# Ledger of designs, part 39: designed miniproteins, single chains, continued (3)

Each design is a single chain, and the fold is of that chain. pLDDT is the mean over its residues in the fold that is shown.

## One batch from the design tools (miniprotein)

Design m9413
Fold by ESMFold2-Fast:
Structure m9413 (fold): chain A 90 residues (1-90)
Amino acid sequence: LAAAAREAEERARRAEEEGRYIEAAELYHRAALLYLAAGDNAAAAEALRRAAEALEKAAEELIEKYGVSREEVEEAVAWYRARAAELAAR
């Protein structure tokens, strides 16, 4: 699980560097779930924070191409940040 989480995180960083922010957010979310399954709450919290940042960068694409509202993006970003803070407190 830890190795799979690191692989997902590396793929997320590559997607982010290439401007593929929707894919980066999805991969950071996956990394967070894998870190949680491995018992690494600190790494999971960091992955969720990065998912939130990638989602903010994806906002215009989600709104323009996929019809997602700005409010829906803001709510999802807030959710990721809240979950990251909760995990960091454990």
Scores: mean pLDDT 85

Design m9414
Fold by ESMFold2-Fast:
Structure m9414 (fold): chain A 70 residues (1-70)
Amino acid sequence: SEELKERVSEKIEELSETDLKAMLLIAELEEAIRNNDEEKVEELKKRLMEEAGLSEEEVEEIIKLIKKKL
């Protein structure tokens, strides 16, 4: 819907480079979880914490949500 597109555009304008990096890493994390690649999941967790500034708790919550979706 147009209303959804407008909300997404508004969110994108509010996103920092760090937030965009987090979104890309989360997409890679979803693929790694889908493939049961535990080594890649651990690598991407560390990258989300170090490059995107997320806490360990936030990363664990994201993983839980991804697993629930899959």
Scores: mean pLDDT 76

Design m9415
Fold by ESMFold2-Fast:
Structure m9415 (fold): chain A 70 residues (1-70)
Amino acid sequence: SKEQAIAEAVLAILVAGLDFLLTYRPDVPKEVLERELKAAREAIEQGEKLDPDSPIVKRARELLEEIEKR
């Protein structure tokens, strides 16, 4: 569907951004990223509703949870 295609595109961008933060910017505290992490959570939750078994949805969730451990 069009909604699923848009969600997958957003999640792909999100995965790239979250992976960048984990790999290259471990120094950035989660408090600095509060607004961005909230937006990421909302995007992942929408993706999970559309396709909870999607590998990209699962990857985005894993990366978000790892950053939230900071």
Scores: mean pLDDT 77

Design m9416
Fold by ESMFold2-Fast:
Structure m9416 (fold): chain A 60 residues (1-60)
Amino acid sequence: MARDLLLKAVQAYKEGKKEEAKNYVREAMKLIAPDEEVTDEQAESIIKQVLLAEASTPPA
């Protein structure tokens, strides 16, 4: 569930929709850690981490 939102964030980021991508990351993080705040910088860092993981080891 949260992973699916992170994949959508990565897709939006690739499409140049950075604001939508950050919103997807925030929705995913609300499911994982609702008591923690996610900054724009943290959201972008998370997107880049997911991008790196997907490029290195595709989830099959």
Scores: mean pLDDT 75

Design m9417
Fold by ESMFold2-Fast:
Structure m9417 (fold): chain A 83 residues (1-83)
Amino acid sequence: MELIEPDEETRKVLMDAAKKLGIKNEELRKRIADIVLSLQAGVPLEDFKEELQKVPEEERDKVIDFLVHFTGATREEVEALFK
């Protein structure tokens, strides 16, 4: 499934928010920002399960916190994608 083309400013805001949550990897911040933008455009969260499983374990909690904050999904729903 294709990700939406993000507005540059919106993507920058999401990447900055990810950095503030302690996600240190810039490439990871770009990926999760693009995921959030795709979800806001109506793409199901479960479609990103395989991509999310590629997240390093040390960044997992921070990525979960980011997705919960920006998608409205519960922490339990997001954590299920990392099983």
Scores: mean pLDDT 75

Design m9418
Fold by ESMFold2-Fast:
Structure m9418 (fold): chain A 80 residues (1-80)
Amino acid sequence: MSAEELIRKAEELIRQAQEALDRGDYEEAIRLAQEAHRLAMEALRKSEDLETINRAIGLSLSAIGIQFEAGLGLGRSISG
């Protein structure tokens, strides 16, 4: 898979993870964000151009943020 294909898939997964987070599906949001982070890191490893590197870093940070927010939501849900 090319770095560009990995970036495109990670972007789609981040979109799906954000949709899952917005509907309160925290487990699905974490799963999608983890896969997006994995793909973004693989893209970063394969990338040499600054634009692709910046996109991969941004997607990785977005995935981490979604996982953190979903984790907090999941913790509150389990406590109820």
Scores: mean pLDDT 81

Design m9419
Fold by ESMFold2-Fast:
Structure m9419 (fold): chain A 68 residues (1-68)
Amino acid sequence: AKEQAEAALKLGKNYLEKGDFDLAISLYRGAIKLDPKNAEAYRLLGIALEKQGKLDEARKYFEKADSL
């Protein structure tokens, strides 16, 4: 599960770099489902949401990452 979550984060970073924020977000949410205590997954989800201009949602996930 954790190893699969890390694979999803790596793939998500590829899509984030290409500007495919929706697919990156989907992959990061999948990683969180596989490993709910993965602080990096919440942080990356926040970054992707911030790049989409969803600042309120991004803040929520940054706060969650900091709480882990």
Scores: mean pLDDT 84

Design m9420
Fold by ESMFold2-Fast:
Structure m9420 (fold): chain A 73 residues (1-73)
Amino acid sequence: KEEEREKAAEQLRERSRERGASEAGVDAGRHTVLYMGKTVSPAEALRQASRALRDMGEEEAAEAAEELSRELE
């Protein structure tokens, strides 16, 4: 189960690397939400993903993640 999540996460990371660092930013945000959603509350995962997306320069995605986090809490 956790092994499957890690394998899926690794595949997503590999595909993001193949497409370049910029696209990895968006995929990393979604991957973080997916992975952390299994280890922490969905709201907390989205809050952390929003911060990561903002650091990546994905302001729109970061704002959307923040809004979703507030709706979940």
Scores: mean pLDDT 57

Design m9421
Fold by ESMFold2-Fast:
Structure m9421 (fold): chain A 76 residues (1-76)
Amino acid sequence: MLEEGREYYKKGLELYDKGDYEGAAEYFEKAGEYFEKAGDYRLAAMAYGLGSQAARDAGDLEKSEELQRRAGELSG
C-alpha cells in the first residue's frame, strides 16, 4: 500500500513535469487512495492536493474541487 502510493506519486510528478496534467491528476488521486489505505493521512492529503492542482491545470474544475475536499478532510 504505502510503497504503491509512492510509485503512483512519483509517476504523477513525472506526468506533471511533462505537461500531462490530466494524467498527473489521475496518478496523484491513486497515490492518495493508497496512502489513505495505508493510514498515512498526511501523505494522502498531500497527494490529493497535488492532484487537485493538476486537475485545475487540466481544466477539470469538478475533479479539482473533489480532490481538494478529500485533502481537507484528511488534514483535520
Scores: mean pLDDT 86

Design m9422
Fold by ESMFold2-Fast:
Structure m9422 (fold): chain A 86 residues (1-86)
Amino acid sequence: MKEKADELVEKAIKSLREGNFEEALKYAQEAIELDPDNARAWAIAGASYYLLGDYEKAAQYFKKALELGMSVEEINELYRLAREAA
């Protein structure tokens, strides 16, 4: 399960870098379903929601990523990657 979740996270990051925010969100959500403790998957979903204009869900998902141990710096880096692709 964790290995497959990590693979989906890698696909989600690639989709973010390509500006495919809906696809990034899909892969991140699939990763969360397989491993709900994957902080990076929550952060990628948050960044995807933000760039899709769903700021309320973005805030909720970022909060969950922080609760799971992701740093503010790591979240900002994912947001930066997504923003540069937009």
Scores: mean pLDDT 83

Design m9423
Fold by ESMFold2-Fast:
Structure m9423 (fold): chain A 62 residues (1-62)
Amino acid sequence: TSLEKSMEEFLKALIQSYKMATDPRLKKSLLNSIKDMIEKAKKMGYEELAKKGEEEIKKLLE
């Protein structure tokens, strides 16, 4: 699997962990990790992956 695919799978895992988490401290930590991964995707030129991640964050915070 390419690095982009690995990052996509890791991002999906973080988002799923956030949805399953009940502890507010853990949710905050996971949200920060998701945001960090999106920024890394942007820096690496994975624009579509970063955009999808930002859309998922918007859904999580609605």
Scores: mean pLDDT 84

Design m9424
Fold by ESMFold2-Fast:
Structure m9424 (fold): chain A 60 residues (1-60)
Amino acid sequence: MEEAGRALRAGDYERAAKLFEEAVKKDPTNADAYRGLAFAYRKAGDTQKAEEWEKKADEL
């Protein structure tokens, strides 16, 4: 999570998305990681992916 947050602050949204995906793999119940993924995709301009991950977080 810390690494992913740092990548977001640096504007490296592709790296942030990868790090949040790793966080989801380690803990599939971590809603914050799903929300972080959605945020990273939204900042990268992929609104469809962002909405998909946001929905997954809401279903937890």
Scores: mean pLDDT 77

Design m9425
Fold by ESMFold2-Fast:
Structure m9425 (fold): chain A 71 residues (1-71)
Amino acid sequence: LVFEAQKLDEEGEKAFKEGKIDEAIKKYQEAIKLLEEAKKEAEAQGDLGMAELLDRQIKLLQKKIEEAESL
């Protein structure tokens, strides 16, 4: 899940640089979904460090979406 989310983030960044804003937003949203599932699993296992790391990544992707939507 985390690796797949990272790949989606990279694809989103590439799309954003190419001016494909809607595609970039879609990729970021897909990455967030995967990271949210990973975070729930980390929380269920008591891995607070991993949950905090995943939460940080989710927030970064949310900011990227907000930036893309503001164009």
Scores: mean pLDDT 84

Design m9426
Fold by ESMFold2-Fast:
Structure m9426 (fold): chain A 71 residues (1-71)
Amino acid sequence: MKEEIEREIIEALGRMVVSLARRYAPSALEEVERLVREAIELAREGKLEEARRLILEAIRLMQEAAEKEQA
């Protein structure tokens, strides 16, 4: 059950980050989608720590690109 909840959180965060990138950081969208896709695959393989790391990287990339696109 813990692993199932963590996978659902990773998938939910991934969907949210992609949605935000599409709206606020379209220049980073392709790379964000790639990182999220890899994170979801790792989560499905039970590699939850690695999946979480990729989600955090996707968030960082989206935030950095959004700041540049508003400048």
Scores: mean pLDDT 82

Design m9427
Fold by ESMFold2-Fast:
Structure m9427 (fold): chain A 62 residues (1-62)
Amino acid sequence: NAKDPYGGEVMSDKKYITLREGVEFLERHLGAKITPPADADLNEEISVAEFMKMYGKMLFKE
């Protein structure tokens, strides 16, 4: 494919989610309570990679 409209923005599984959807998904998946940032817009779209970078690493600490 010479031109991929989804190329660099889309992962294999997901492309974008809302912050609210991501938080709720992580809470359900990990069984842990996630509080969104005080200055965050819950309806803002964010890439799955970006979301995982912010919360996935914070939750998966050791």
Scores: mean pLDDT 60

Design m9428
Fold by ESMFold2-Fast:
Structure m9428 (fold): chain A 94 residues (1-94)
Amino acid sequence: VLEEIRRLVEEGKLEEAEKLFEENWEKLSPEEQVEALLILARGYLKAGKLDKAEEYAEKALELAKKYGLDTKEALELLIEIGVRKLERAVKAVT
């Protein structure tokens, strides 16, 4: 399931990847759930869908905290998303 989600994201099929993730959430371990959320967040970030990228990165951070997993990747991703949101806002006023 995790590898299928990764492949769909690499192909730009973000909505299909999201649906596959939602349908198989309970079959994934907490570590795999966090990884899938990070994959989706990165995919949406590359697609310029910053609000969805932020939503998935925030979910990854919360699950990582809950299960005592590494939070670094989720935090780094949230920083990158925040920077891109600021860059978009600056361009809108110039």
Scores: mean pLDDT 81

Design m9429
Fold by ESMFold2-Fast:
Structure m9429 (fold): chain A 65 residues (1-65)
Amino acid sequence: MKKTLTFPPVTREAGEALAEAARDMGMEAKIEFVGTEYTPEGPRELYRVTVTGDQQQIDFLKKQL
């Protein structure tokens, strides 16, 4: 049974790394731009990562975070 997990918004670098890790495990991964976060240190782009895989793959990926 396939399940879908959507992660909280992350930076582009983190989102791309997460998507690559998911794909390396045989999962599908989608990256979407969601907006710019303004921090005291300046603006940064945020991306939403959605992964689709079996329950074991998703649980394993969650442990990497």
Scores: mean pLDDT 78

Design m9430
Fold by ESMFold2-Fast:
Structure m9430 (fold): chain A 65 residues (1-65)
Amino acid sequence: MEEEFEREVLRALADIYEGLANIYEKQGKKDEAAELYSQAARIYREAGDEEHATELEKKSEEVKK
């Protein structure tokens, strides 16, 4: 199913963005990390993972401080 494949690809992409955000956060690059967390959250939401998206949206706001 094209829809199922798309959701798998979106989840994988979101995982990559979250991983990059974690790396940038550890390096003290707060603005870049916040942007990547926000991007990952958006992609998780598109994949149907609203819980994960909400968690990363909060993390994006928190890390920006």
Scores: mean pLDDT 81

Design m9431
Fold by ESMFold2-Fast:
Structure m9431 (fold): chain A 68 residues (1-68)
Amino acid sequence: SGAAATARARAALAEAERAGAAGDLQKMHVYLEQAGRYATQALALGDDAGGRELGARAKELSTRYGLP
């Protein structure tokens, strides 16, 4: 479901933030990519608000940490 994809994106973002705080930018990048993919899946499954918000947050974190 869209809600399940949004929950997975949120979990991946939490892991990305923990990795970033620890200075592990490689691990952060992996989790941000995962969060973006789940956010896109949430949009496809009808959770437009959750998917858009979490996708934007993943992109913002990538930009702030200088990641692709």
Scores: mean pLDDT 85

Design m9432
Fold by ESMFold2-Fast:
Structure m9432 (fold): chain A 80 residues (1-80)
Amino acid sequence: SEEEKEKKSRQLTIDAEAELALLEIMRYNLAKSTDPAEQARLQARIDEVEARATKLIDELSKIDPEKAAQLRADLERVRA
């Protein structure tokens, strides 16, 4: 139903935005880190968060391709 699609789209959007916010925080911490071991741990976590964000955006694209495209642009912006 339309209502079920809207609910799923909202949940995927919330989850994706949460992952993007976490990614921004982790990238900020990586930029501030001077410890190679901490940098390696942060990079591994960044890779995991990017993978989760990508999966959520891919799922959203099946329901709301326009919103998925906006979030994908946000992901690319955070990567820069």
Scores: mean pLDDT 89

Design m9433
Fold by ESMFold2-Fast:
Structure m9433 (fold): chain A 96 residues (1-96)
Amino acid sequence: SEEIDKLKKEIRQLFAEIFRIAVKAGASLEDLVKISSLALKVMEAIDNGDYEAAKKALDEILKIARETLSPEEFEKVQELINKIYELIDKIKKLRE
């Protein structure tokens, strides 16, 4: 689906923004690798229709962000994750 491909591209752009925030905040290489791995797991879960696994991986990114970022940086990441959650719900609605 062209619409689903567009939504998936938007999700990837939001993850790139999250990663950029984490890098600027001075997150460790280990945490950056974990965030990248979890972002890939979200995309894989979306492709497999496993929206519960996608949500779980997003929650794990939020946990890392909460433990590593300032409150201001964490709030920005949380807003981006909420947007990803909404985009996942839109993809779910389009798949019938």
Scores: mean pLDDT 89

Design m9434
Fold by ESMFold2-Fast:
Parts: C-alpha cells; sequence; structure tokens
Structure m9434 (fold): chain A 78 residues (1-78)
C-alpha cells in the first residue's frame, strides 16, 4: 500500500539522517550534527503521522547521534 511505502521511505530517511548526524559529530561539526538531528526529528514526526501513532517527544542531538552510531554498528555487523 502507499502507506506501507511511505513508512518504509520515512524509516530509511530517518536512519540515514541519524547516521549522517553521527558522522558529522565524529568530525566535530556540531552545527551540521544539530541540523541533521532536527531533520531526523521532523522525519520521525512525519513517520508517526503516516503510521497513525502518537508522535514521540523530540530527540536531543546527543540521542540522535547515539542512534546513528547504533544503526551504523548494526549495518556493519550484519
Amino acid sequence: SSRDQQVQQLSQQFQTLTQQAYQAYQQGDLDTAKKLSDQANQTLQQLAKVAGSEPPAPLSTEEVVQLGQRVQQIEQSG
């Protein structure tokens, strides 16, 4: 369905943004890490809306960066 396709696309976008935020953070680019984290939060809100769930509380930049690190580790381990 179009909903399932949108959920998949937004989920992938969220994961990509969290990984990019982690990379920016590792390079010491805190401004870029914050901007990417803000975009990740916007994507997460859109995902919740499309999925018909309650939107989660906004994640901090540190939380988004930590998620990006975990996503990257899972991809490298699989």
Scores: mean pLDDT 86

Design m9435
Fold by ESMFold2-Fast:
Structure m9435 (fold): chain A 76 residues (1-76)
Amino acid sequence: DAEAEELVRQGKELLEQGKYEEAARAFRKALELAPDSPITPVALMLLGKALRKLGKYEEAEELFEKARQLVDELAA
């Protein structure tokens, strides 16, 4: 979905700007639009990174685990 890809791109820029809450919202919207897409593990990993910056370490770790599992599935 082109909209989900655009949201991931916007979220990455927001992360680079230190706008972690806005970045997290962008990544969540991308995941809502494309839950079963090649961008899904990337969006999960970036959402985890944003949440870790916001001090939500446990939630971030869960998202990183999900992203790793999906990457392994795609690589198989």
Scores: mean pLDDT 82

Design m9436
Fold by ESMFold2-Fast:
Structure m9436 (fold): chain A 89 residues (1-89)
Amino acid sequence: SLEEEIERLAEEAERALEEEGDEETAKRLAAEALLLQAELYEKQGDLKKAEYYRLLAEALLAEVAGDEEKAKEYREKALKLAEEIQKEK
């Protein structure tokens, strides 16, 4: 159910961007999908992946709000966390 909702929102975001050129709607839908993905990982006990997806969602929402500095901050935090996840092989 939750996984199906994530997939549907991701597909809707892609269509909004590619078929309609609606970047704002695409970013909002993508952020919603990322927040649900974070919730799914949190329920599975993967707190680092949950935080990573939450940061990506916050970056997109900051971009929609026109807060470029905040969006950059969230993207930088997400990148650092992604590097940490890769080291935990």
Scores: mean pLDDT 84

Design m9437
Fold by ESMFold2-Fast:
Structure m9437 (fold): chain A 68 residues (1-68)
Amino acid sequence: NLDEMRKEAKELLEQARSLGNEKGVEYAQKALEYIDKAEEAFKSGDVNAAHQYLQKAKEYLEKAKEEL
């Protein structure tokens, strides 16, 4: 669910900003960027691009969690 992923990424971004964790901020921001790209690709019917962007979004979410 893209909405759940976006919520999680925003929460991680706020947490990273509160802690002054620059890498956490960067990874959470990249996760949000790829979530938005995945949503756009899904809406345009580019399922292959959507899957690739979702994989990158998940990767950056995990990296953000590792930094916190």
Scores: mean pLDDT 87

Design m9438
Fold by ESMFold2-Fast:
Structure m9438 (fold): chain A 56 residues (1-56)
Amino acid sequence: KSEELHRLLQEAAEAYKAGDYEKAIELLERMMEFLDTDDPFLKEEIELARKKIEEK
């Protein structure tokens, strides 16, 4: 469980750093689903990634 959450977080961070914002959003949404929570921090990160996609 904790290892899966860590993996999702690491992959989301790597995708974001690589400029793959669509993948980062997908992974962050999976984290929210896994935690069964509407985490405001994760929502903010998703919005930031969406803005990066729009800049393209």
Scores: mean pLDDT 75

Design m9439
Fold by ESMFold2-Fast:
Structure m9439 (fold): chain A 106 residues (1-106)
Amino acid sequence: SDSLEEQAKRLEEELKKNPDNYLTWLNLGRVYYALGKYEKAIEYYEKALELNPDNYITWAFLGEVYYAQGKYEEAIEYYKKALELDPDDEYTKEELKKVEKKLKES
């Protein structure tokens, strides 16, 4: 309902009050990814992993951001990490297939 920039600002204020909430770090990473600010997205996803390394969704989102940067080999490794934690995640399996195809075409 508000802009991505306003969403980021609200999430950043939430982090000042509760820096241990990994979901806020994860959501801030998603907002910066949507803004095309991939380095910021990675920074926030890495912080989410520091707080909750078993969250396969964060590993998959790191795969997505590396894929968006054209870093296909890194994207593959992050998607594989997500699948180690959740082997049945069909979304991550399909994303992995897409990036493997891109790597073969590059």
Scores: mean pLDDT 88

Design m9440
Fold by ESMFold2-Fast:
Structure m9440 (fold): chain A 62 residues (1-62)
Amino acid sequence: RAEELLREGERAYEEGNYEEALRLAREAVEIEPTDEGYELLVRAALKAGDLETAREALERRA
């Protein structure tokens, strides 16, 4: 499940849909907090302009 959400989030990010990528990455790390999930969450949040979410994701396990 978490792996599937990360795969979908990466596709959304590549398509320029940063809001969807942010949502999917957030759901993935809530299911399983992985470095891969937090990396996507940081990238998507920065592109979406959500600096607070990006900062929290950098703390991992936030």
Scores: mean pLDDT 78

Design m9441
Fold by ESMFold2-Fast:
Structure m9441 (fold): chain A 66 residues (1-66)
Amino acid sequence: MSQEEIDAAIAKLRELAEKHGDTLSREEVRQALEEAGVSPEAIEQILAGLPDTVRVDEVGARLVLL
């Protein structure tokens, strides 16, 4: 995953967090990653270890590992 893809995904996640509070559901994370153009395979890998509610920083760390 490129730095531009990571930055775009984090920006979408932050936008959702501002609308919904400081935490996101798995479904909100999935939607934000899809809107940022992240592949379905990468989305599944990111979500596989996340709890039902997550912070943007937790998702960002997983994006860097891909």
Scores: mean pLDDT 72

Design m9442
Fold by ESMFold2-Fast:
Structure m9442 (fold): chain A 96 residues (1-96)
Amino acid sequence: MNKIRLEIEIEIGVMLLEVAVSKLAIENMLADESTPKEEILKELEEAIEKIEKHIEKLKELKEKYPEMKELLDEAIEILEEAKEEFEELKEEVEEE
């Protein structure tokens, strides 16, 4: 493993941890019937925006380091799936 690969793996790990923390926070808000709808929507919007920024950064890294394409593609796929989950949840909350 070279230094660049390790740095990319750490960055991916931090991004995935941030998504997991956001998901837990949103799940806790949804479990509490007293949480305002606007607060849940704000958290979802912020989570979606952060994921979009992470995906863009990983796409830029793919152009810089083509040898890391497989690792970066897997990370992008996970982030895109997480974004879809948050977008679907946002639609459901808006319909309440």
Scores: mean pLDDT 86

Design m9443
Fold by ESMFold2-Fast:
Structure m9443 (fold): chain A 73 residues (1-73)
Amino acid sequence: MSAEELREEAERLREKAREYREEAERLRKEAARLAAEGKEEEAKKLELEAEILEGVAALLEGVAAFLEKKADE
């Protein structure tokens, strides 16, 4: 793989991570609405889903950072 290919893959992973973080924010807003309505169990399910998506986004960002570092070596 060329340094350029590594950087392009890193950018793609960062875009995917951003999509997951946007979805996580949407789920947290919906969870807050459900909690305000007394639907605590439904709210907790969405909070957990948001946490999982944020975790996946962090992993993708970590891989992207590794690829960027490798491209600079």
Scores: mean pLDDT 87

Design m9444
Fold by ESMFold2-Fast:
Structure m9444 (fold): chain A 82 residues (1-82)
Amino acid sequence: VEEDLREKARELAEKFGLPEETVYRALQAGLDAALKEGRITEKTRDAVVQALREAGVEVTPELVDAIMNAVAEILRKLELER
């Protein structure tokens, strides 16, 4: 799980020119929210947006959507491994 998060954080950080730890925290916040809800919801998106704002990053739809897609991929892998 942490390894999957770090791999996606590295890829997205490189793509968007952001610190890897910033993206990692946003991915972790999104995944935590999705796991609590049992699925991806508006609360997942809100958690991602909040983590990015706390890091002082400009929140764009493209960035949020990319992080949301990465969270969805990780969540699907976790569901298949259980």
Scores: mean pLDDT 80

Design m9445
Fold by ESMFold2-Fast:
Structure m9445 (fold): chain A 62 residues (1-62)
Amino acid sequence: SSAAEAGDREALREIARTDPDLGVRLGAVVALARLGDLESLRELAETHPDEKVRAAARTLLP
């Protein structure tokens, strides 16, 4: 994997975790799914304080 892809995943994880706008957080979860970052999706599904973010991450897991 390229360093750019790793940096994108890290940035998207921060957005999904911390952005004040729910739609932006959900967009970051979808982007992580498109990148195939199943580890980040599982972490968000299990640990995120917002139930809607957890539900979205669970839905996007295979």
Scores: mean pLDDT 80

Design m9446
Fold by ESMFold2-Fast:
Structure m9446 (fold): chain A 62 residues (1-62)
Amino acid sequence: SKEEIEKKMEEIKKLLEEFTVESADKAMELLFELREKADEKTFKEVEKEVKEIAEEIQKKKE
């Protein structure tokens, strides 16, 4: 449902705010669940944000 999609998106955003490798991994897991329920446009927008933050975390770790 739309409500479930919105809740998952909020959880992903919260995890990304933590800016850690562990929180990014959890966000990726939730992104997979969102893929099954969200429309393609919404999914792609969230996926882009998750990937951008994950790349920033990876660069900081290196």
Scores: mean pLDDT 73

Design m9447
Fold by ESMFold2-Fast:
Structure m9447 (fold): chain A 102 residues (1-102)
Amino acid sequence: MEEEIEKLIEEGFKRLVDRLQLTPEQQALAREYFERLKKIAIEKNYSLEEVKRLVDLFYRALEAGLSPEELDALISAFEKGVYTAEFLLMALEVERELRRRR
C-alpha cells in the first residue's frame, strides 16, 4: 500500500509539472506540497482511490489559482479526510466565483 501511494503521488507530481508547464522554482514548491500530501495519505491510511481523489482535488485547487494560504488550509483539511478537503475546496471555489462576479 505505501509503495503504491508513493507511486501515485509521484505520477501526480509529474503530471502536474507537465500540465501546468511549471518552472524549476515552481516545481520545487510543488514537490514540497506533494511530499506533505504523501505523508498525510500514508499516516492517515488513505485507500488508493482516496489518494487518486486527493491528487485530482489538489490539481483542481492549483488550476483554480488558490493562494498559498488557501492551499495550506486545503492540505490541513486532507489530514481530516479526503471528503473534508473536497468540501473545503468546493467552498473556496464558490467564494472565488462570487468575488469574481462582484
Scores: mean pLDDT 80

Design m9448
Fold by ESMFold2-Fast:
Structure m9448 (fold): chain A 77 residues (1-77)
Amino acid sequence: LDPQSIADAVKQSLIAHGVPEKFAQETAKKLLDAMEKKDIKGLKKIAEEAAKKLNEEAKDMLLSFTKVAISSIKKEQ
């Protein structure tokens, strides 16, 4: 999975679930940066902090994408 494609999917999905565009863009950018750095702890922290401000559907979606990104990073190590 390409990190940029995952970040773009997260941004679009958050916006579709009523999340403000600026928040969705900032969250997606943070996730992209963490994925490019292969920073598993950073990915978890970013997702947890964002999830506290999201509705249940957007939260579950974000956590699902984060889990996929973490699994991809672990497979390469």
Scores: mean pLDDT 79

Design m9449
Fold by ESMFold2-Fast:
Structure m9449 (fold): chain A 83 residues (1-83)
Amino acid sequence: KAKEKLEEAVKKFKEAAELAKKAAELKESDPEKAKELAKEALEKAGEGQKKAAEAMKEMPEEEVVKYVEKEAKEADEEAQRVA
């Protein structure tokens, strides 16, 4: 079941990246909406962090960190590309 928590963490990070990407696109046309989406992205990222920590209780930390770091990095790169 640790793998399910890890997958939930990844899902949250992907949701955060999507929201961050949309926020970046709206910065020019709708700064206020962009701020709201950025706030949601940070909240989703935090939820992902908590799920990853729970997964580490049942899996080797090194394995969890490697998987989460890869997904989080890809999410951040996606957000950066549309900033």
Scores: mean pLDDT 73

